# Designed miniproteins, single chains, continued (4), part 113

Each design is a single chain, and the fold is of that chain. pLDDT is the mean over its residues in the fold that is shown.

## One batch from the design tools (miniprotein)

Design m15938
Fold by ESMFold2-Fast:
Structure m15938 (fold): chain A 92 residues (1-92)
Amino acid sequence: MVPKSVMERAREMAEELLEILENDEEARKEMIKELEKYSDDEELAKAVEAIKEKRYELAVAYWFRAAAKQAKTEESRRAYLEVAEEYEEKAK
């Protein structure tokens, strides 16, 4: 069996993040608090606003756009951007 690709791991992380945001009120509060420490990141600021508006799929999208900017490899950056685009589409 082949190991999970970077893309499949990124999608798994997005699914786990969405589950937490939809189902765990305390985790949402902690995530807002943590992300507000990075208020100079435009995408993370948008993620916080999306969580406050209960638009959790959009919040996942913005979080992955922020992650893509800090990605160490081209493969990870592309995977994170593709996941962000998938979740922006789901948020429509």
Scores: mean pLDDT 81

Design m15939
Fold by ESMFold2-Fast:
Structure m15939 (fold): chain A 55 residues (1-55)
Amino acid sequence: MLSDEELIEALNSKDIQVQINAFEEAKEHRSKEQLEEIKEQVTNPIGKDLIISLL
């Protein structure tokens, strides 16, 4: 399981495959409350939209 720091870095990546892998990790291993906190720290619009899709 990735740490929240590693997950946020992956969601902020310019590599779409890295972002998708981070999305699957978030979907499987994070609660909605944890996803809301992660969303606030994600700056990449694509990565942020992926997290929003889980909320």
Scores: mean pLDDT 84

Design m15940
Fold by ESMFold2-Fast:
Formats: C-alpha cells, structure tokens, sequence
Structure m15940 (fold): chain A 81 residues (1-81)
C-alpha cells in the first residue's frame, strides 16, 4: 500500500528528489511514459534512463505502486519534508 511505502521512505531518510527521481525511472520501466514526464517536470528532474541504485526504486518495486499512487505518495512526502 502507498501508506506503507511512504513510511518506509521516511524511515530510510529518502529525500523528495531521490524518491521522485526513482519514481521516474520506475515508471519508465513500466511503460508509464506520460506519468514519468509529469513527475520529472513537477520536481524539476534531469531524466536518468539508466538503472539507479536507490532505496526508493526498490520500495516502488516491492509495493507494486501505480502511477497515481506514486504521484500521491510524492505529494505527501513533499508536504512532510
């Protein structure tokens, strides 16, 4: 669930930028190109198309989050940071 993913990100000290960067990479790997572009633009990220060694990517893969769940998760993480 997105709530459990948010708690794990906070517990491990993942920043909004690190989480958003991992989200873009994860969504591109899932074929969610439009969602990835929306997040990259919103968080002013430089796209990284090569695999990242980030804790956030592993969390997104572990919980199998949808594009909508990831967008809401990032908004909540930003509000708490």
Amino acid sequence: MAEEALKELLEKGVTVREAATAAVDYLLSQGEEDAAEEIAKKYELVPDVYGKSTVAREIFEKYGLSAEEIKELLDRLKSLS
Scores: mean pLDDT 74

Design m15941
Fold by ESMFold2-Fast:
Structure m15941 (fold): chain A 64 residues (1-64)
Amino acid sequence: DEEVARKIAAGVTYGMNGRLEEAVRYAKEAGASEELARRLAEAAHQGDAIEASRYAKEIAKQGK
């Protein structure tokens, strides 16, 4: 789903820039739980591309 993918990408981008509240909000709009959204935001902020990608895929499965 293109809309879900865009929201996940926004979550990663905001996370990378330390905008954790915005990152969590976009991930939740993509269908993530609060916990999963926070994990994605933190992984992106830390520059952990492997973990961020793993959480992004999990969110895409939940949000479709």
Scores: mean pLDDT 82

Design m15942
Fold by ESMFold2-Fast:
Structure m15942 (fold): chain A 76 residues (1-76)
Amino acid sequence: PIVNPAVIAQERRINRADLARMQRMDVPPSLIDTRARVIATVSRLLQSDRGSDITQASIIIGMFYIQLGVALTLPE
């Protein structure tokens, strides 16, 4: 299936690491705050038992990577 909670959880973990990296690189505070809010929102949705919430979390993660271009920096 397209929606996989384990994959979403893995992306959430990677996003936390990226946030720490951005803080070390003197990225503007507004961008760091935006990333932190996205991570918090995804974490909240992943705690839900509703399939719609899991689907929404997957979409948010995908759009976030596209907008910030961080998908190219993910570890293999």
Scores: mean pLDDT 56

Design m15943
Fold by ESMFold2-Fast:
Structure m15943 (fold): chain A 95 residues (1-95)
Amino acid sequence: NPAEIARQQAQEEEQQQLEQEKQFIESLRKKGDLDSAEDAQRGLDFRQFLFENSPLTPEDYQRLIQQLEKELQQKSDDVTQSTIAQLRAALARMK
């Protein structure tokens, strides 16, 4: 099945990119750029969550959006706001 092979290749590529990002974050920590490392780590943790829990249903996207919106109400965070926007865009494409 060509679609299945393409999906497997995409998963392997994402896994490699996640590992490269992890190495980059460690380099930031070694340089003492802790704020940038923390922001990048939050983005990486979310990407790993999506990778491990793919495919997500529309209901999964809605639950994640609601959880992140609740967190955003307690603490303003540009990374969380960007993540919510990405999830909303993904949900809109699942018509």
Scores: mean pLDDT 73

Design m15944
Fold by ESMFold2-Fast:
Structure m15944 (fold): chain A 103 residues (1-103)
Amino acid sequence: SQQVLDRVNSLLNRVVDAILNGADPEDILKLTLEARDEILRLLDENPEIETRILVLIGASATVLSMLYWELKKENENDPKKVALYQEIIDLLQDVVDYAAELA
């Protein structure tokens, strides 16, 4: 279970690093898609995962989603960026919802 949490945090931190290095929103969306898909696969392959770890995975995705809500607000006058950040938020919400469903 701890190994799954560590891997999930590693995947989410890769997305954070891309933001901090000034990656384009479209590149961040692609990285977030890849992270979401791998996280959902990890959860499916580890049905024995403890509820506390599922809660922590949901919390990590929620914190990252909060950062994108702020980026969306900062770019409110750019409809293309707003749409891209919304897609990223929706992908992170998939992780939160699936972790909650399994808990």
Scores: mean pLDDT 83

Design m15945
Fold by ESMFold2-Fast:
Structure m15945 (fold): chain A 78 residues (1-78)
Amino acid sequence: PYKEYGEAHREENEEAAKEAEEAIEKAIEEKEAELKALGKEDPIALTGLKVQGIAIRTIAYLEGAEAAREELKKALGL
C-alpha cells in the first residue's frame, strides 16, 4: 500500500512541478518581451523568476502539490 500511495503522490507532485515550471517559463518570456519593448534590461528580476521556479519545483517534490501552487501564486502575484 505505501509504495502505491507514494507513486500516486509522486505523479501529483510531478504534475504540479511541471505546471509551475511552465507558468514561470511563460512569466520569464513575458517579462523579457516587456523589457525588450521598453529598451530596458532587468537581470535581477529575470534571475529572481528562475530561482522561484527552482524553489517551487523543490517544494512540489518535498512538500506536495498544494504547497507548490501557493508558492507559484506568490511568485506570479496571483
Scores: mean pLDDT 73

Design m15946
Fold by ESMFold2-Fast:
Structure m15946 (fold): chain A 84 residues (1-84)
Amino acid sequence: SKAEEFLEEVQKLLAEIVEELYKNNEIDIKKSQYIMAKKLLEKLGASKEVLEELEKNKDDLEKIGEIVSEVIRKKLAEILGIKV
């Protein structure tokens, strides 16, 4: 399904981002989470407003997770044709 293809793409993007972080010897968990989230959202074509909200909350791991989850949820809803 298109939803399965989207989730596979997200997993692939996360694997690529993790490999980039490994090459750069990034070991700060908080910074790594922010960088991973930013790269993932950029690759998923998130709006500049979403990226600005992520930057505003770069030190809040819970909020970073909420922003990423909301973007993925909205993309899945769009693919599945679910109207909110």
Scores: mean pLDDT 79

Design m15947
Fold by ESMFold2-Fast:
Structure m15947 (fold): chain A 80 residues (1-80)
Amino acid sequence: SLEEEIAEREAEIRADPARLAAIRAFADSLTTQEQIDAVRQGLEQAEELTAKETDPAKREVGLYNVAVGRLILEFLAERA
C-alpha cells in the first residue's frame, strides 16, 4: 500500500542519524504559523501527486518527500 511504502522510507530516514538531525533542525527553524501551514499544504499536495505517479523514479522521489514532510510535522508536534 502507499502507506506501507511511505513507512519504509520513513524507517530508512530514521536509520540515518545525520539525515534525521537535519530534518529536526529544519522543523526547529519553522517559527511562524505561515511556515507551518506551507509545510502542511506542501505535504498534502505531495501525497496526492505521489499516489497518482506511475513513473517509478518520480514515485520514489515523491515517497521520500512525503516521508520527510510527515517527520517535519511530527517533530513540530513534539516541540509543543
Scores: mean pLDDT 88

Design m15948
Fold by ESMFold2-Fast:
Structure m15948 (fold): chain A 93 residues (1-93)
Amino acid sequence: STELTDEIADEAMKVSIEVARRAGLNAAKRGDAEGGIRSARFILDGGTGPVVNGLIGQGRFDLAQQVVDRRDEEKKRIEEEIRRTYEEKLKEE
């Protein structure tokens, strides 16, 4: 059985952030900032949701809350980066 460790939770978050940022920024470069934000949010929720549920199932509530808090912070950071990228691309035309 795979133990759900702090390392696994951190890795799931890092991978989810990378995939969400790439999807969001690529959508912004195609002229769809709102679609990019929706995709990034969906990817972050999908990538971290199973980890949060697994941690809750193991009684690791403090770590589960840390994952949720970090996810919400990263959603805000990625949204700002997507909007900035979209605005910069509009100025380059």
Scores: mean pLDDT 84

Design m15949
Fold by ESMFold2-Fast:
Structure m15949 (fold): chain A 72 residues (1-72)
Amino acid sequence: SSILQQVYQDTRAYLEQLKANNSLETTLKILDNQIHLLEQQIKQSSGLRRDLLTAELNVYKEMKAEVEAELS
């Protein structure tokens, strides 16, 4: 849906800015902390809210994989 595409684009833009403003090591730490918080929020959510949070979590995990690849 267009709303899930918007969540992807907005989350990706935010994370690219976060990465640009921090070291790779600091970015990885922030991503790990935010992934943990998103997973906790998903456990307490349902319906569309859960779908949107899950879409956001997937973008964070995608960025984490990219940052880990750059650190290796």
Scores: mean pLDDT 89

Design m15950
Fold by ESMFold2-Fast:
Structure m15950 (fold): chain A 74 residues (1-74)
Amino acid sequence: SKLEEFRAEVDRIIDEVVERAKKEGLTLDQAIAEVTQRVNELAEKYGLSREEKLEVAKWAVTRLVDRYDALKAA
């Protein structure tokens, strides 16, 4: 489905940002800003509605925060 394809692309964005965080030491705020920007650009290309964009943005940020919590887990 279109949403499944979009979520797969968002996962790629998150993976790229998390890998950069590991190598370059991105802060969570910097990672959130980058993921939000890239996800919004992708959503526009996919022609998603405002409600769909909000849903996916929330999902993407939640997944990113979970990944960062795992990275900083001590």
Scores: mean pLDDT 80

Design m15951
Fold by ESMFold2-Fast:
Structure m15951 (fold): chain A 74 residues (1-74)
Amino acid sequence: AMEQMQAMQESLMPAVQKAKAAGMSQSDWLAIGKLAQQTLADAEKAKDDPAKLQAVLDAGTAQIKAALEAAIAK
């Protein structure tokens, strides 16, 4: 479980670095920031339920990664 969570977190780093190198617009970064803030807020609400917390983090990670890759592809 912990190793899987770490691997999921590491999966975002290449996309973030690629987005930074590609010079994403401030508006694109703002949109990604809103997704990250929503994921963190949902995680905070689920912190007492490990299964729900894992599901929230997995879903948020996938959405952020997809949004970063889509913004870079413009």
Scores: mean pLDDT 73

Design m15952
Fold by ESMFold2-Fast:
Structure m15952 (fold): chain A 55 residues (1-55)
Amino acid sequence: SDVDQIEMMAALLARERGESVVRREHFEEAARRLGLPLSYVDQALARREAGLARR
């Protein structure tokens, strides 16, 4: 899905910057590169935060 593509691209961007944590700026850049609306960033971040809440 588009949200999955944003998550994968954001993780790649964080890795390229030498960061172990994926931040909001990486999701925003991923959405821009993929030509997807920023509303999808909010969806991707919500899903990421839900995953982290298990820890």
Scores: mean pLDDT 74

Design m15953
Fold by ESMFold2-Fast:
Structure m15953 (fold): chain A 71 residues (1-71)
Amino acid sequence: GLSAEGVALLSQIGRALRAKDYETAIALLEQLRELYADDARVVALTEAAIAAIRAKDYEAAQRHLLEIATL
Protein backbone atom coordinates (compact mmCIF):
# COMPACT_ATOMS: atom_id res chain seq x y z
CA GLY A 1 0.00 0.00 0.00
CA LEU A 2 1.02 3.62 -0.45
CA SER A 3 2.48 5.61 2.47
CA ALA A 4 0.60 8.64 3.88
CA GLU A 5 2.91 10.88 1.77
CA GLY A 6 2.11 8.82 -1.35
CA VAL A 7 -1.65 9.04 -0.68
CA ALA A 8 -1.36 12.83 -0.18
CA LEU A 9 0.56 13.22 -3.48
CA LEU A 10 -2.00 11.06 -5.31
CA SER A 11 -4.85 13.25 -3.94
CA GLN A 12 -3.02 16.42 -5.09
CA ILE A 13 -2.43 14.88 -8.56
CA GLY A 14 -6.16 14.06 -8.84
CA ARG A 15 -7.11 17.63 -7.88
CA ALA A 16 -4.62 19.13 -10.39
CA LEU A 17 -5.96 16.86 -13.16
CA ARG A 18 -9.59 17.85 -12.39
CA ALA A 19 -8.54 21.54 -12.37
CA LYS A 20 -6.90 20.98 -15.81
CA ASP A 21 -3.57 22.07 -14.27
CA TYR A 22 -1.60 19.49 -16.27
CA GLU A 23 1.82 21.04 -15.57
CA THR A 24 1.28 20.64 -11.79
CA ALA A 25 -0.17 17.13 -12.28
CA ILE A 26 2.98 16.03 -14.20
CA ALA A 27 5.33 17.60 -11.61
CA LEU A 28 3.50 15.80 -8.76
CA LEU A 29 3.53 12.50 -10.71
CA GLU A 30 7.31 12.86 -11.10
CA GLN A 31 7.56 13.39 -7.30
CA LEU A 32 5.46 10.25 -6.71
CA ARG A 33 7.70 8.26 -9.11
CA GLU A 34 10.84 9.45 -7.24
CA LEU A 35 9.28 8.63 -3.83
CA TYR A 36 8.66 5.03 -5.05
CA ALA A 37 11.69 4.68 -7.37
CA ASP A 38 12.26 1.09 -6.12
CA ASP A 39 8.63 0.04 -6.87
CA ALA A 40 8.55 -0.95 -10.56
CA ARG A 41 4.70 -0.97 -10.62
CA VAL A 42 4.41 2.60 -9.25
CA VAL A 43 7.19 3.76 -11.64
CA ALA A 44 5.44 2.18 -14.67
CA LEU A 45 1.99 3.57 -13.76
CA THR A 46 3.30 7.11 -13.03
CA GLU A 47 5.22 7.13 -16.35
CA ALA A 48 2.07 5.88 -18.17
CA ALA A 49 -0.03 8.62 -16.48
CA ILE A 50 2.50 11.33 -17.50
CA ALA A 51 2.52 10.01 -21.09
CA ALA A 52 -1.32 9.97 -21.15
CA ILE A 53 -1.50 13.61 -19.93
CA ARG A 54 1.04 14.67 -22.60
CA ALA A 55 -1.07 12.84 -25.21
CA LYS A 56 -4.21 14.65 -23.87
CA ASP A 57 -5.72 11.24 -23.01
CA TYR A 58 -7.11 12.33 -19.63
CA GLU A 59 -9.34 9.23 -19.28
CA ALA A 60 -6.23 6.99 -19.51
CA ALA A 61 -4.44 9.25 -17.00
CA GLN A 62 -7.37 8.88 -14.55
CA ARG A 63 -7.37 5.06 -14.97
CA HIS A 64 -3.63 4.94 -14.17
CA LEU A 65 -4.18 7.09 -11.04
CA LEU A 66 -6.92 4.67 -9.90
CA GLU A 67 -4.54 1.71 -10.41
CA ILE A 68 -1.85 3.44 -8.31
CA ALA A 69 -4.45 4.03 -5.55
CA THR A 70 -5.07 0.24 -5.33
CA LEU A 71 -1.36 -0.69 -4.83
Scores: mean pLDDT 88

Design m15954
Fold by ESMFold2-Fast:
Structure m15954 (fold): chain A 61 residues (1-61)
Amino acid sequence: SDLEQQMIQIVIDHMGNPDGVAEAIADLAKKHGLSKEELRELMDKLNLSKEVIDKVLELLD
């Protein structure tokens, strides 16, 4: 999906910067109106680290 491709691109663009990855993914989620549940499922599908997933979900609070 377009969202999966955008998330993959974010990970590539921010390699070695988990905070930057998390901020960019959180911004993408807000822009597209993704729920925390939908976003978590997408991040799990892409095998993102627990550290990044936790940071993204915290940023959405």
Scores: mean pLDDT 82

Design m15955
Fold by ESMFold2-Fast:
Order: structure tokens, then sequence, then C-alpha cells
Structure m15955 (fold): chain A 95 residues (1-95)
């Protein structure tokens, strides 16, 4: 179904987000490269929430990604991991 396809896209975006953060922490990506990939995954998750009729979820995901961008710019990987876990939990519970 369309709904199952959107949920799969959301799960793939979460997996991509985790892999990008891991690659950035390992020095495989620059901050600029990581930010491009994380932004793409964030857009995918926000759009998935909107397509499933959950605009409040989309707004909450957007706010968490804004906090994630700040943590990454500050080199705060502990906060970045916690925010990623919160994003994943929110997506799993609501989508």
Amino acid sequence: SEEERVRKEARDAIAGLRQTLADYKAGKLTLEQAMVQITANGVALIEAARRLGKPELAEKIEELFNQLYTALRNGDFETAEKLLDEIEKLVEEAL
C-alpha cells in the first residue's frame, strides 16, 4: 500500500541518518557532507509525516532536526545520538 511504502521510506531515512552520523564520527565524512545527507533524511521524514496526515509530527521532527544540526555544529555527539534516538522513537511510535 501507499502507507506501507511511506513507512518503508521513513525507516530507510532513519537507517541513513544513523549511518551518516556513524560515518561522520569515524571521520569518513566532513561536517558539510554529513549535513547534506542528514538534511536529506530530515526532509524525507518530514514529508513522510505530512503524507500520512500527521502535520504536528512533521513540526516536531523539524524541531528535533534543528536541535540535531546545532549539536553537530558544536561537535556534541552525545546530544546528537540522544536526538537521533528521540527522532527514531517518535517515528516508530507515530508512523
Scores: mean pLDDT 88

Design m15956
Fold by ESMFold2-Fast:
Structure m15956 (fold): chain A 101 residues (1-101)
Amino acid sequence: MGQKMAEQISQAATNGDLLEAARLAAEMHGLPESWAEVIAEATRIAMEAAGDPNKTKEAIKKMVEELGVPRLAASTAASMAFLTRSASGTLVGLAAGLAFS
């Protein structure tokens, strides 16, 4: 069940619709719709830092302090952004981190 939803999230993110991908991720995890904006912005922050380890630390800090993203989810998103260098990979990592936070 979760795998098909993750694929839909990845498709939306790949199409450049980060807000739709974030909305689907929030729905999958039973989070309020207000979390969609937070997830989309966290994905953007993580992607901006991708490829730079020092900027990755700052991205995690911003996601936790400014957006209220749980540290586990923020760290997972930043790691996925660094490894995959894709918005879809980053967003799926964020969704997984939120499920275990």
Scores: mean pLDDT 75

Design m15957
Fold by ESMFold2-Fast:
Structure m15957 (fold): chain A 86 residues (1-86)
Amino acid sequence: MSEKIKELEKKAQEARRKAVSLLTARNINDAGADFSASLAKAKPDNQLAIKSYELSKKSRRLTAERYEEAKRKYDELEEEYKKLKE
């Protein structure tokens, strides 16, 4: 029993660390997408600005999706840990 609790603690800690890292990446990509949007609005005829904004929107969505997956995995491990502690 104690060994299983310690294993879950370690897994939850690793999952939390990954979720925090992905949250940081999401915040950086959000800021980058906002910058690209502003640049595309200021230079509507600039093909590179338009393309950069499109790529930023795709990157933003992928990073948000990865964060949500990591967060759900952490929440599942935390819930399992709670049941063992009760």
Scores: mean pLDDT 80

Design m15958
Fold by ESMFold2-Fast:
Structure m15958 (fold): chain A 89 residues (1-89)
Amino acid sequence: RDEARRALAEAMLAMSKSALTLDDETSQQVIDLVNQAATAFASGDYEAAINHLRQAQQLLKDAGKLTPETERAIDRAIAALEEERRREE
């Protein structure tokens, strides 16, 4: 869980930095999805956390603002959350 928590925090930071390069509406949507992922993680809903991260990643990609660094951070967070989900199921 500590590994998943750290990976999620790094992905949230990277996504927030990328969101600052977006228009206000799209930036808010990314931030809302990031907050939803954090809330899901805190409640132990790893599947919901993964889904929210994937939605934020797609939104950044569609906006043309998904940097390789941000994509790598998101992929690491998703992988760590998937491992945590597998251990509890």
Scores: mean pLDDT 81

Design m15959
Fold by ESMFold2-Fast:
Structure m15959 (fold): chain A 101 residues (1-101)
Amino acid sequence: SSTVEELERYLRTELPELAEELELIESGKLEDILEALERTVRLIRELAERGADNRRLWAALQVLQRAMRALYEVAPGETLPLLEEVAEEVQPVLDALELEL
């Protein structure tokens, strides 16, 4: 979709570290997806603490959603507790933006 192309373009210009995370997610390897998930959660926390604009937070949350989906596809039963913890940690950011994962 055009939204995916817009996200990728935005990340390359504004949040290039997250563009690298998308490549790890696309690898389909559990360890790469876990690394991308951890770094994306950390960046969301940093962006929220710094008072980043809604567009940057939206973009980071889109990358997080893709990482969580990829992780669930690779190992649905084994990753559920981690996905629940991540969802709880980012819920205040989602609430502030009126967004859903």
Scores: mean pLDDT 79

Design m15960
Fold by ESMFold2-Fast:
Structure m15960 (fold): chain A 90 residues (1-90)
Amino acid sequence: SDANVERLKEHIRKRLLEAGQPEAAELIAEAIERQAQGRKEAGLKGLTEEDLEKLIASFDEWVKEGRAPELAEKIRKEFEELEELLKKLA
């Protein structure tokens, strides 16, 4: 759902900003929005409340363990790859 996507985007962006990863925070927020739009256009299911809770919990654990730079790089690469795929399909 749109509300769940927005909550995920805001949470991840805020946590990465707090962890000192502002560049990754900006990129990830945009990539999440793009991914959600692409999934809607492809007729795929939206982000569920359960999916949202699991993703938020995972990000919070990684940030708490001081692994925010690793997490930021990992999700950045995954979302950049999705963006490249979407651009090739457009």
Scores: mean pLDDT 68

Design m15961
Fold by ESMFold2-Fast:
Structure m15961 (fold): chain A 105 residues (1-105)
Amino acid sequence: MKEKIEKARKDIEKLLDENGYITDSQLEEIAKKYGLSLSTVKKLAKEVRDERGKKRIDELIKEANLTPEQLADLEHLAKRIAEESGLSYEDALFLVLQLAVSLKK
């Protein structure tokens, strides 16, 4: 049922908020708890991770109160950091935006 999927998503979100990661064992426990397949819970975990990454970046952009030109400059910097460090573009952009927010104190 949709309600069980929503509860499973909340459990996944809570574990990611507390630990920054979720183990396969914890995914198996969530699957058993809500009567879902492990493949369904793994798919939900991936969707939650992807959505959280995007939402966190959006939140930082709003908090940094950047002009479109400033945002473009930071996106270009994030791309270079990703290429040189092996980080994903999203992770590099998150770090750069977090720094921009810190500098606006």
Scores: mean pLDDT 76

Design m15962
Fold by ESMFold2-Fast:
Structure m15962 (fold): chain A 68 residues (1-68)
Amino acid sequence: AAAQKAELQKRIAEIDKEIDKLRKERKEIEAKVGPDDRQGVLRLTALSLRLMGLEFEKELLTKKLQAL
């Protein structure tokens, strides 16, 4: 119970750090990409999909933490 809670909190913190890094990277790329830049849009789309996956994993872990 207590040990499981600590491990889930640690994993959530690791995901938060990764999300923060990817959000900063996305903002830097977004500043350089115009709306008609297909190559830049594809790169931003890939980053957005990765962020969505991490946010979904965080929500699942948070629900597990709340169930403990």
Scores: mean pLDDT 82

Design m15963
Fold by ESMFold2-Fast:
Structure m15963 (fold): chain A 98 residues (1-98)
Amino acid sequence: MEELKKLINEILEIAEELTKTTDVLKQIGLTLRTIGLLLDLERYIKENFDKITQSDIELLKNAVKRLEELLKKTTDPLAKRTLEITIKFLKELIKKLE
């Protein structure tokens, strides 16, 4: 689904930007945007549950792997915490779809 791919790509782009900034206000803004996108993603999945495919589940699993690689490179406390929460949230969504 195109909307699912768009939401996942936006989450990944924000995660990468979060690891590159040292501006605490920008980090807070990116964290809040991440939370909003995660809620939008959960709502989209719930509303389209019968249309979710194995390819969509693999897309979510690949996003988790990319975030885990970013987490390994991340030393900033706020960025690290945001990535951990994002990874946990996506893993819970995958669990519900399996």
Scores: mean pLDDT 86

Design m15964
Fold by ESMFold2-Fast:
Structure m15964 (fold): chain A 70 residues (1-70)
Amino acid sequence: SEEEINKLGDEYMKKVIDVIGEAGDEYDRLRAEHPDRPGREILGEVFDRFAERTAEVSKEYKKKLEEIKK
């Protein structure tokens, strides 16, 4: 169903937005807790977690999409 596919897409986008917000919050927290660390180093660590989390969300989306289409 097109409606089911569209709802799944909306769910995926909401999860991606949440992950982006979480990454921003983590960056701000780590910068506040460790003001002596270079910002680029903290950004790299946050980006690695962001990449891992977005990969998980993408994998879940693709699995659910295949279940709807088959």
Scores: mean pLDDT 84

Design m15965
Fold by ESMFold2-Fast:
Structure m15965 (fold): chain A 81 residues (1-81)
Amino acid sequence: SAREEAEKLLEENERLIREIRELAEQQNDQTMLEAADREEEILRKAREYLKTASDEEAKKLAEALRRHNEELRRLLEQLRA
């Protein structure tokens, strides 16, 4: 279901942000740490939104989270290189 997909993507994106934060802390990258803080807040709000979301809203959220997942994966790949 769209809700189940959104929940999975939230969990995956939270994991990616944790890895990005760890790398940013190792590099003392303040810009990346600030970006990680903003991303964590976005996911926190998305998780709250999902609690009351309709099936249609959950579907749109899953689509947004999929795009976000790709962006976070790309960022993490660049940081590891």
Scores: mean pLDDT 86

Design m15966
Fold by ESMFold2-Fast:
Structure m15966 (fold): chain A 99 residues (1-99)
Amino acid sequence: MAELNAEMKRLHAAIEAAPSVEEARKVAVEGLVEMLKKGYSMEDIRKFAIAAAQAILRKEMEFNGEDLGTPPEEEEKRLVERIEELAEKLLKEALEKVK
């Protein structure tokens, strides 16, 4: 079985279990640091960062009382941009902590 898939599933579950958006972000960054230490490729780490950003933004939307229904195409494009921006921020924080 792909070790990356097991790691992503474990970290995603930890993000979902986090009691706050701030704790979810900390879990995501710590997970990225561990993946970097384990020698996963930057491509695989970026894939996880995107998945983590999606989970964090979903949690933030739920805490704000936003409905998670299917967004229009234009709102989906903006959500994708927000996910990519958060993923890059999480990855940058993890890279700073590893060095």
Scores: mean pLDDT 74

Design m15967
Fold by ESMFold2-Fast:
Structure m15967 (fold): chain A 68 residues (1-68)
Amino acid sequence: NSQQLVIQYVSLSILAIGYELDEDYDKAKQLYEQARQTAIQMYQQELADPSLSDAQKQEIQKQIDALK
């Protein structure tokens, strides 16, 4: 669900920052890519909510497009 995706995104982002601080840039890059993909999935699940207005759906779609 979206809550688990948020936790996954945060965890991957924290790990990526940790590796970057350790100057392991290759590992940090891999984790940032995984975080980006998780964020895209998170926004796609949010778009499936039928209670959202068209304006809110357009805003979320812009977030997805910015991450691609």
Scores: mean pLDDT 82

Design m15968
Fold by ESMFold2-Fast:
Structure m15968 (fold): chain A 109 residues (1-109)
Amino acid sequence: SPVEELLAQFRAGLEAALTLDPADRARAALDMAVAVLTWARLQKLSLEDMEALAEAMLALMRELGLPEEVIDAVERLFAVALEAHRAGLSQEEFEARLDAVLAEAMAAA
């Protein structure tokens, strides 16, 4: 399943990120969430599959004990990604919206 494969990649990346210091960990988790969402869209996942992936990714972050601030930032990232996907935006516009959320999250840290 593409959802299971992407979730496995996200888990591996988060486990690697947990070996970094806290500042690098937050950035690595956010970059990984952007990469997974971008790849999911390129693989033509349905809205329902993207919503299921986002829910599973948030549950995994909570399981691994990521800071609440990082989880909140990724939750905002998922909300924007799902809205852009739902609206049928171009790949360029989708990526630009995710980059804007990432920039705001990193500026707040």
Scores: mean pLDDT 82

Design m15969
Fold by ESMFold2-Fast:
Structure m15969 (fold): chain A 66 residues (1-66)
Amino acid sequence: VEEARRALEAGDVERAEQVALRAYARGDYKSAAESFRLVAEYYAERGDEERAAQYRRAADQALSLA
């Protein structure tokens, strides 16, 4: 989660997404959900509601597995 937050602070959304995907692959669904939520908030704050909605769905899916 902290690695994803730092990546977003640097504007590296691709890295933040990779952090979330790696957590998901490890079965760390709570960390994956939180990281996807941070990516969604990043896009929402920049007016990209379509991508924000996509990552909110990814976070919800991960959370359902936790």
Scores: mean pLDDT 81

Design m15970
Fold by ESMFold2-Fast:
Structure m15970 (fold): chain A 67 residues (1-67)
Amino acid sequence: MKIKLVSFALPRPSSLKSGEEFEVVSIDGNTYYVKYKGDLPVGTKVHATVEIDGELKSVILVVAEKV
């Protein structure tokens, strides 16, 4: 499944941007493990609002693997 990034909080510069879509690898409660193409390392956690099936959700995104 894919999720769309709406907004996020990260204390350092990154390639993350609103509108970016992620392929989900796995879900554990409110934590979404995703494939990532950018500069953040595997294991990075980001507090984010994402759009899933037209609904906004507050989640923790985790970089699970690089593409």
Scores: mean pLDDT 79

Design m15971
Fold by ESMFold2-Fast:
Structure m15971 (fold): chain A 113 residues (1-113)
Amino acid sequence: AKEEAEKLRKKGEELARQALKAAQQGDLDKAIELLEKAIKYYEEAVKLEPENKEYLADLGGTYALLGRIYEEKGDYDKAIEYLDKAAEYLEKAGDLESAEALRKLREELEKKK
């Protein structure tokens, strides 16, 4: 179980790295596809180890990246949805500062709708 969770986390990390590279190259659609795949691996890792703060932080951080990419695409509804999920997981991970920062960004995006 623990070894399976770590293997899933590493698959998620590799996909998230590829997504960041795609986003830096301006391929936002590829970045979204890769982040959605990374999220599935991180969600499975969190299911196996629900209180593992590192897995919760990885999942939250990946949702935050997805939210930021939807912001760049002008899809503020999806950006807000993913930033809300990111804040929830980062708060569960004990990263209250990052969760609060994302909640502030979320409120700024709400004003743009």
Scores: mean pLDDT 89

Design m15972
Fold by ESMFold2-Fast:
Structure m15972 (fold): chain A 65 residues (1-65)
Amino acid sequence: AEEIVRDAKELAEKALKYYREGKKDQAASFITAAGLLSAAADVLGHPEAAREVDKIVREAIKKAE
């Protein structure tokens, strides 16, 4: 479960990096991938990890906008 949160954080960080470089399409792809980790965590029975991933994704989107 901890690894899923860490992987989501890395994906969100890459998304912000690509967004800052003007590569918005690639940034959107990494945000989508991080969001899929939230869905995976939830269906695997880790709702707290899913909420933490959602928080990471939402904060990354907020920083990009």
Scores: mean pLDDT 78

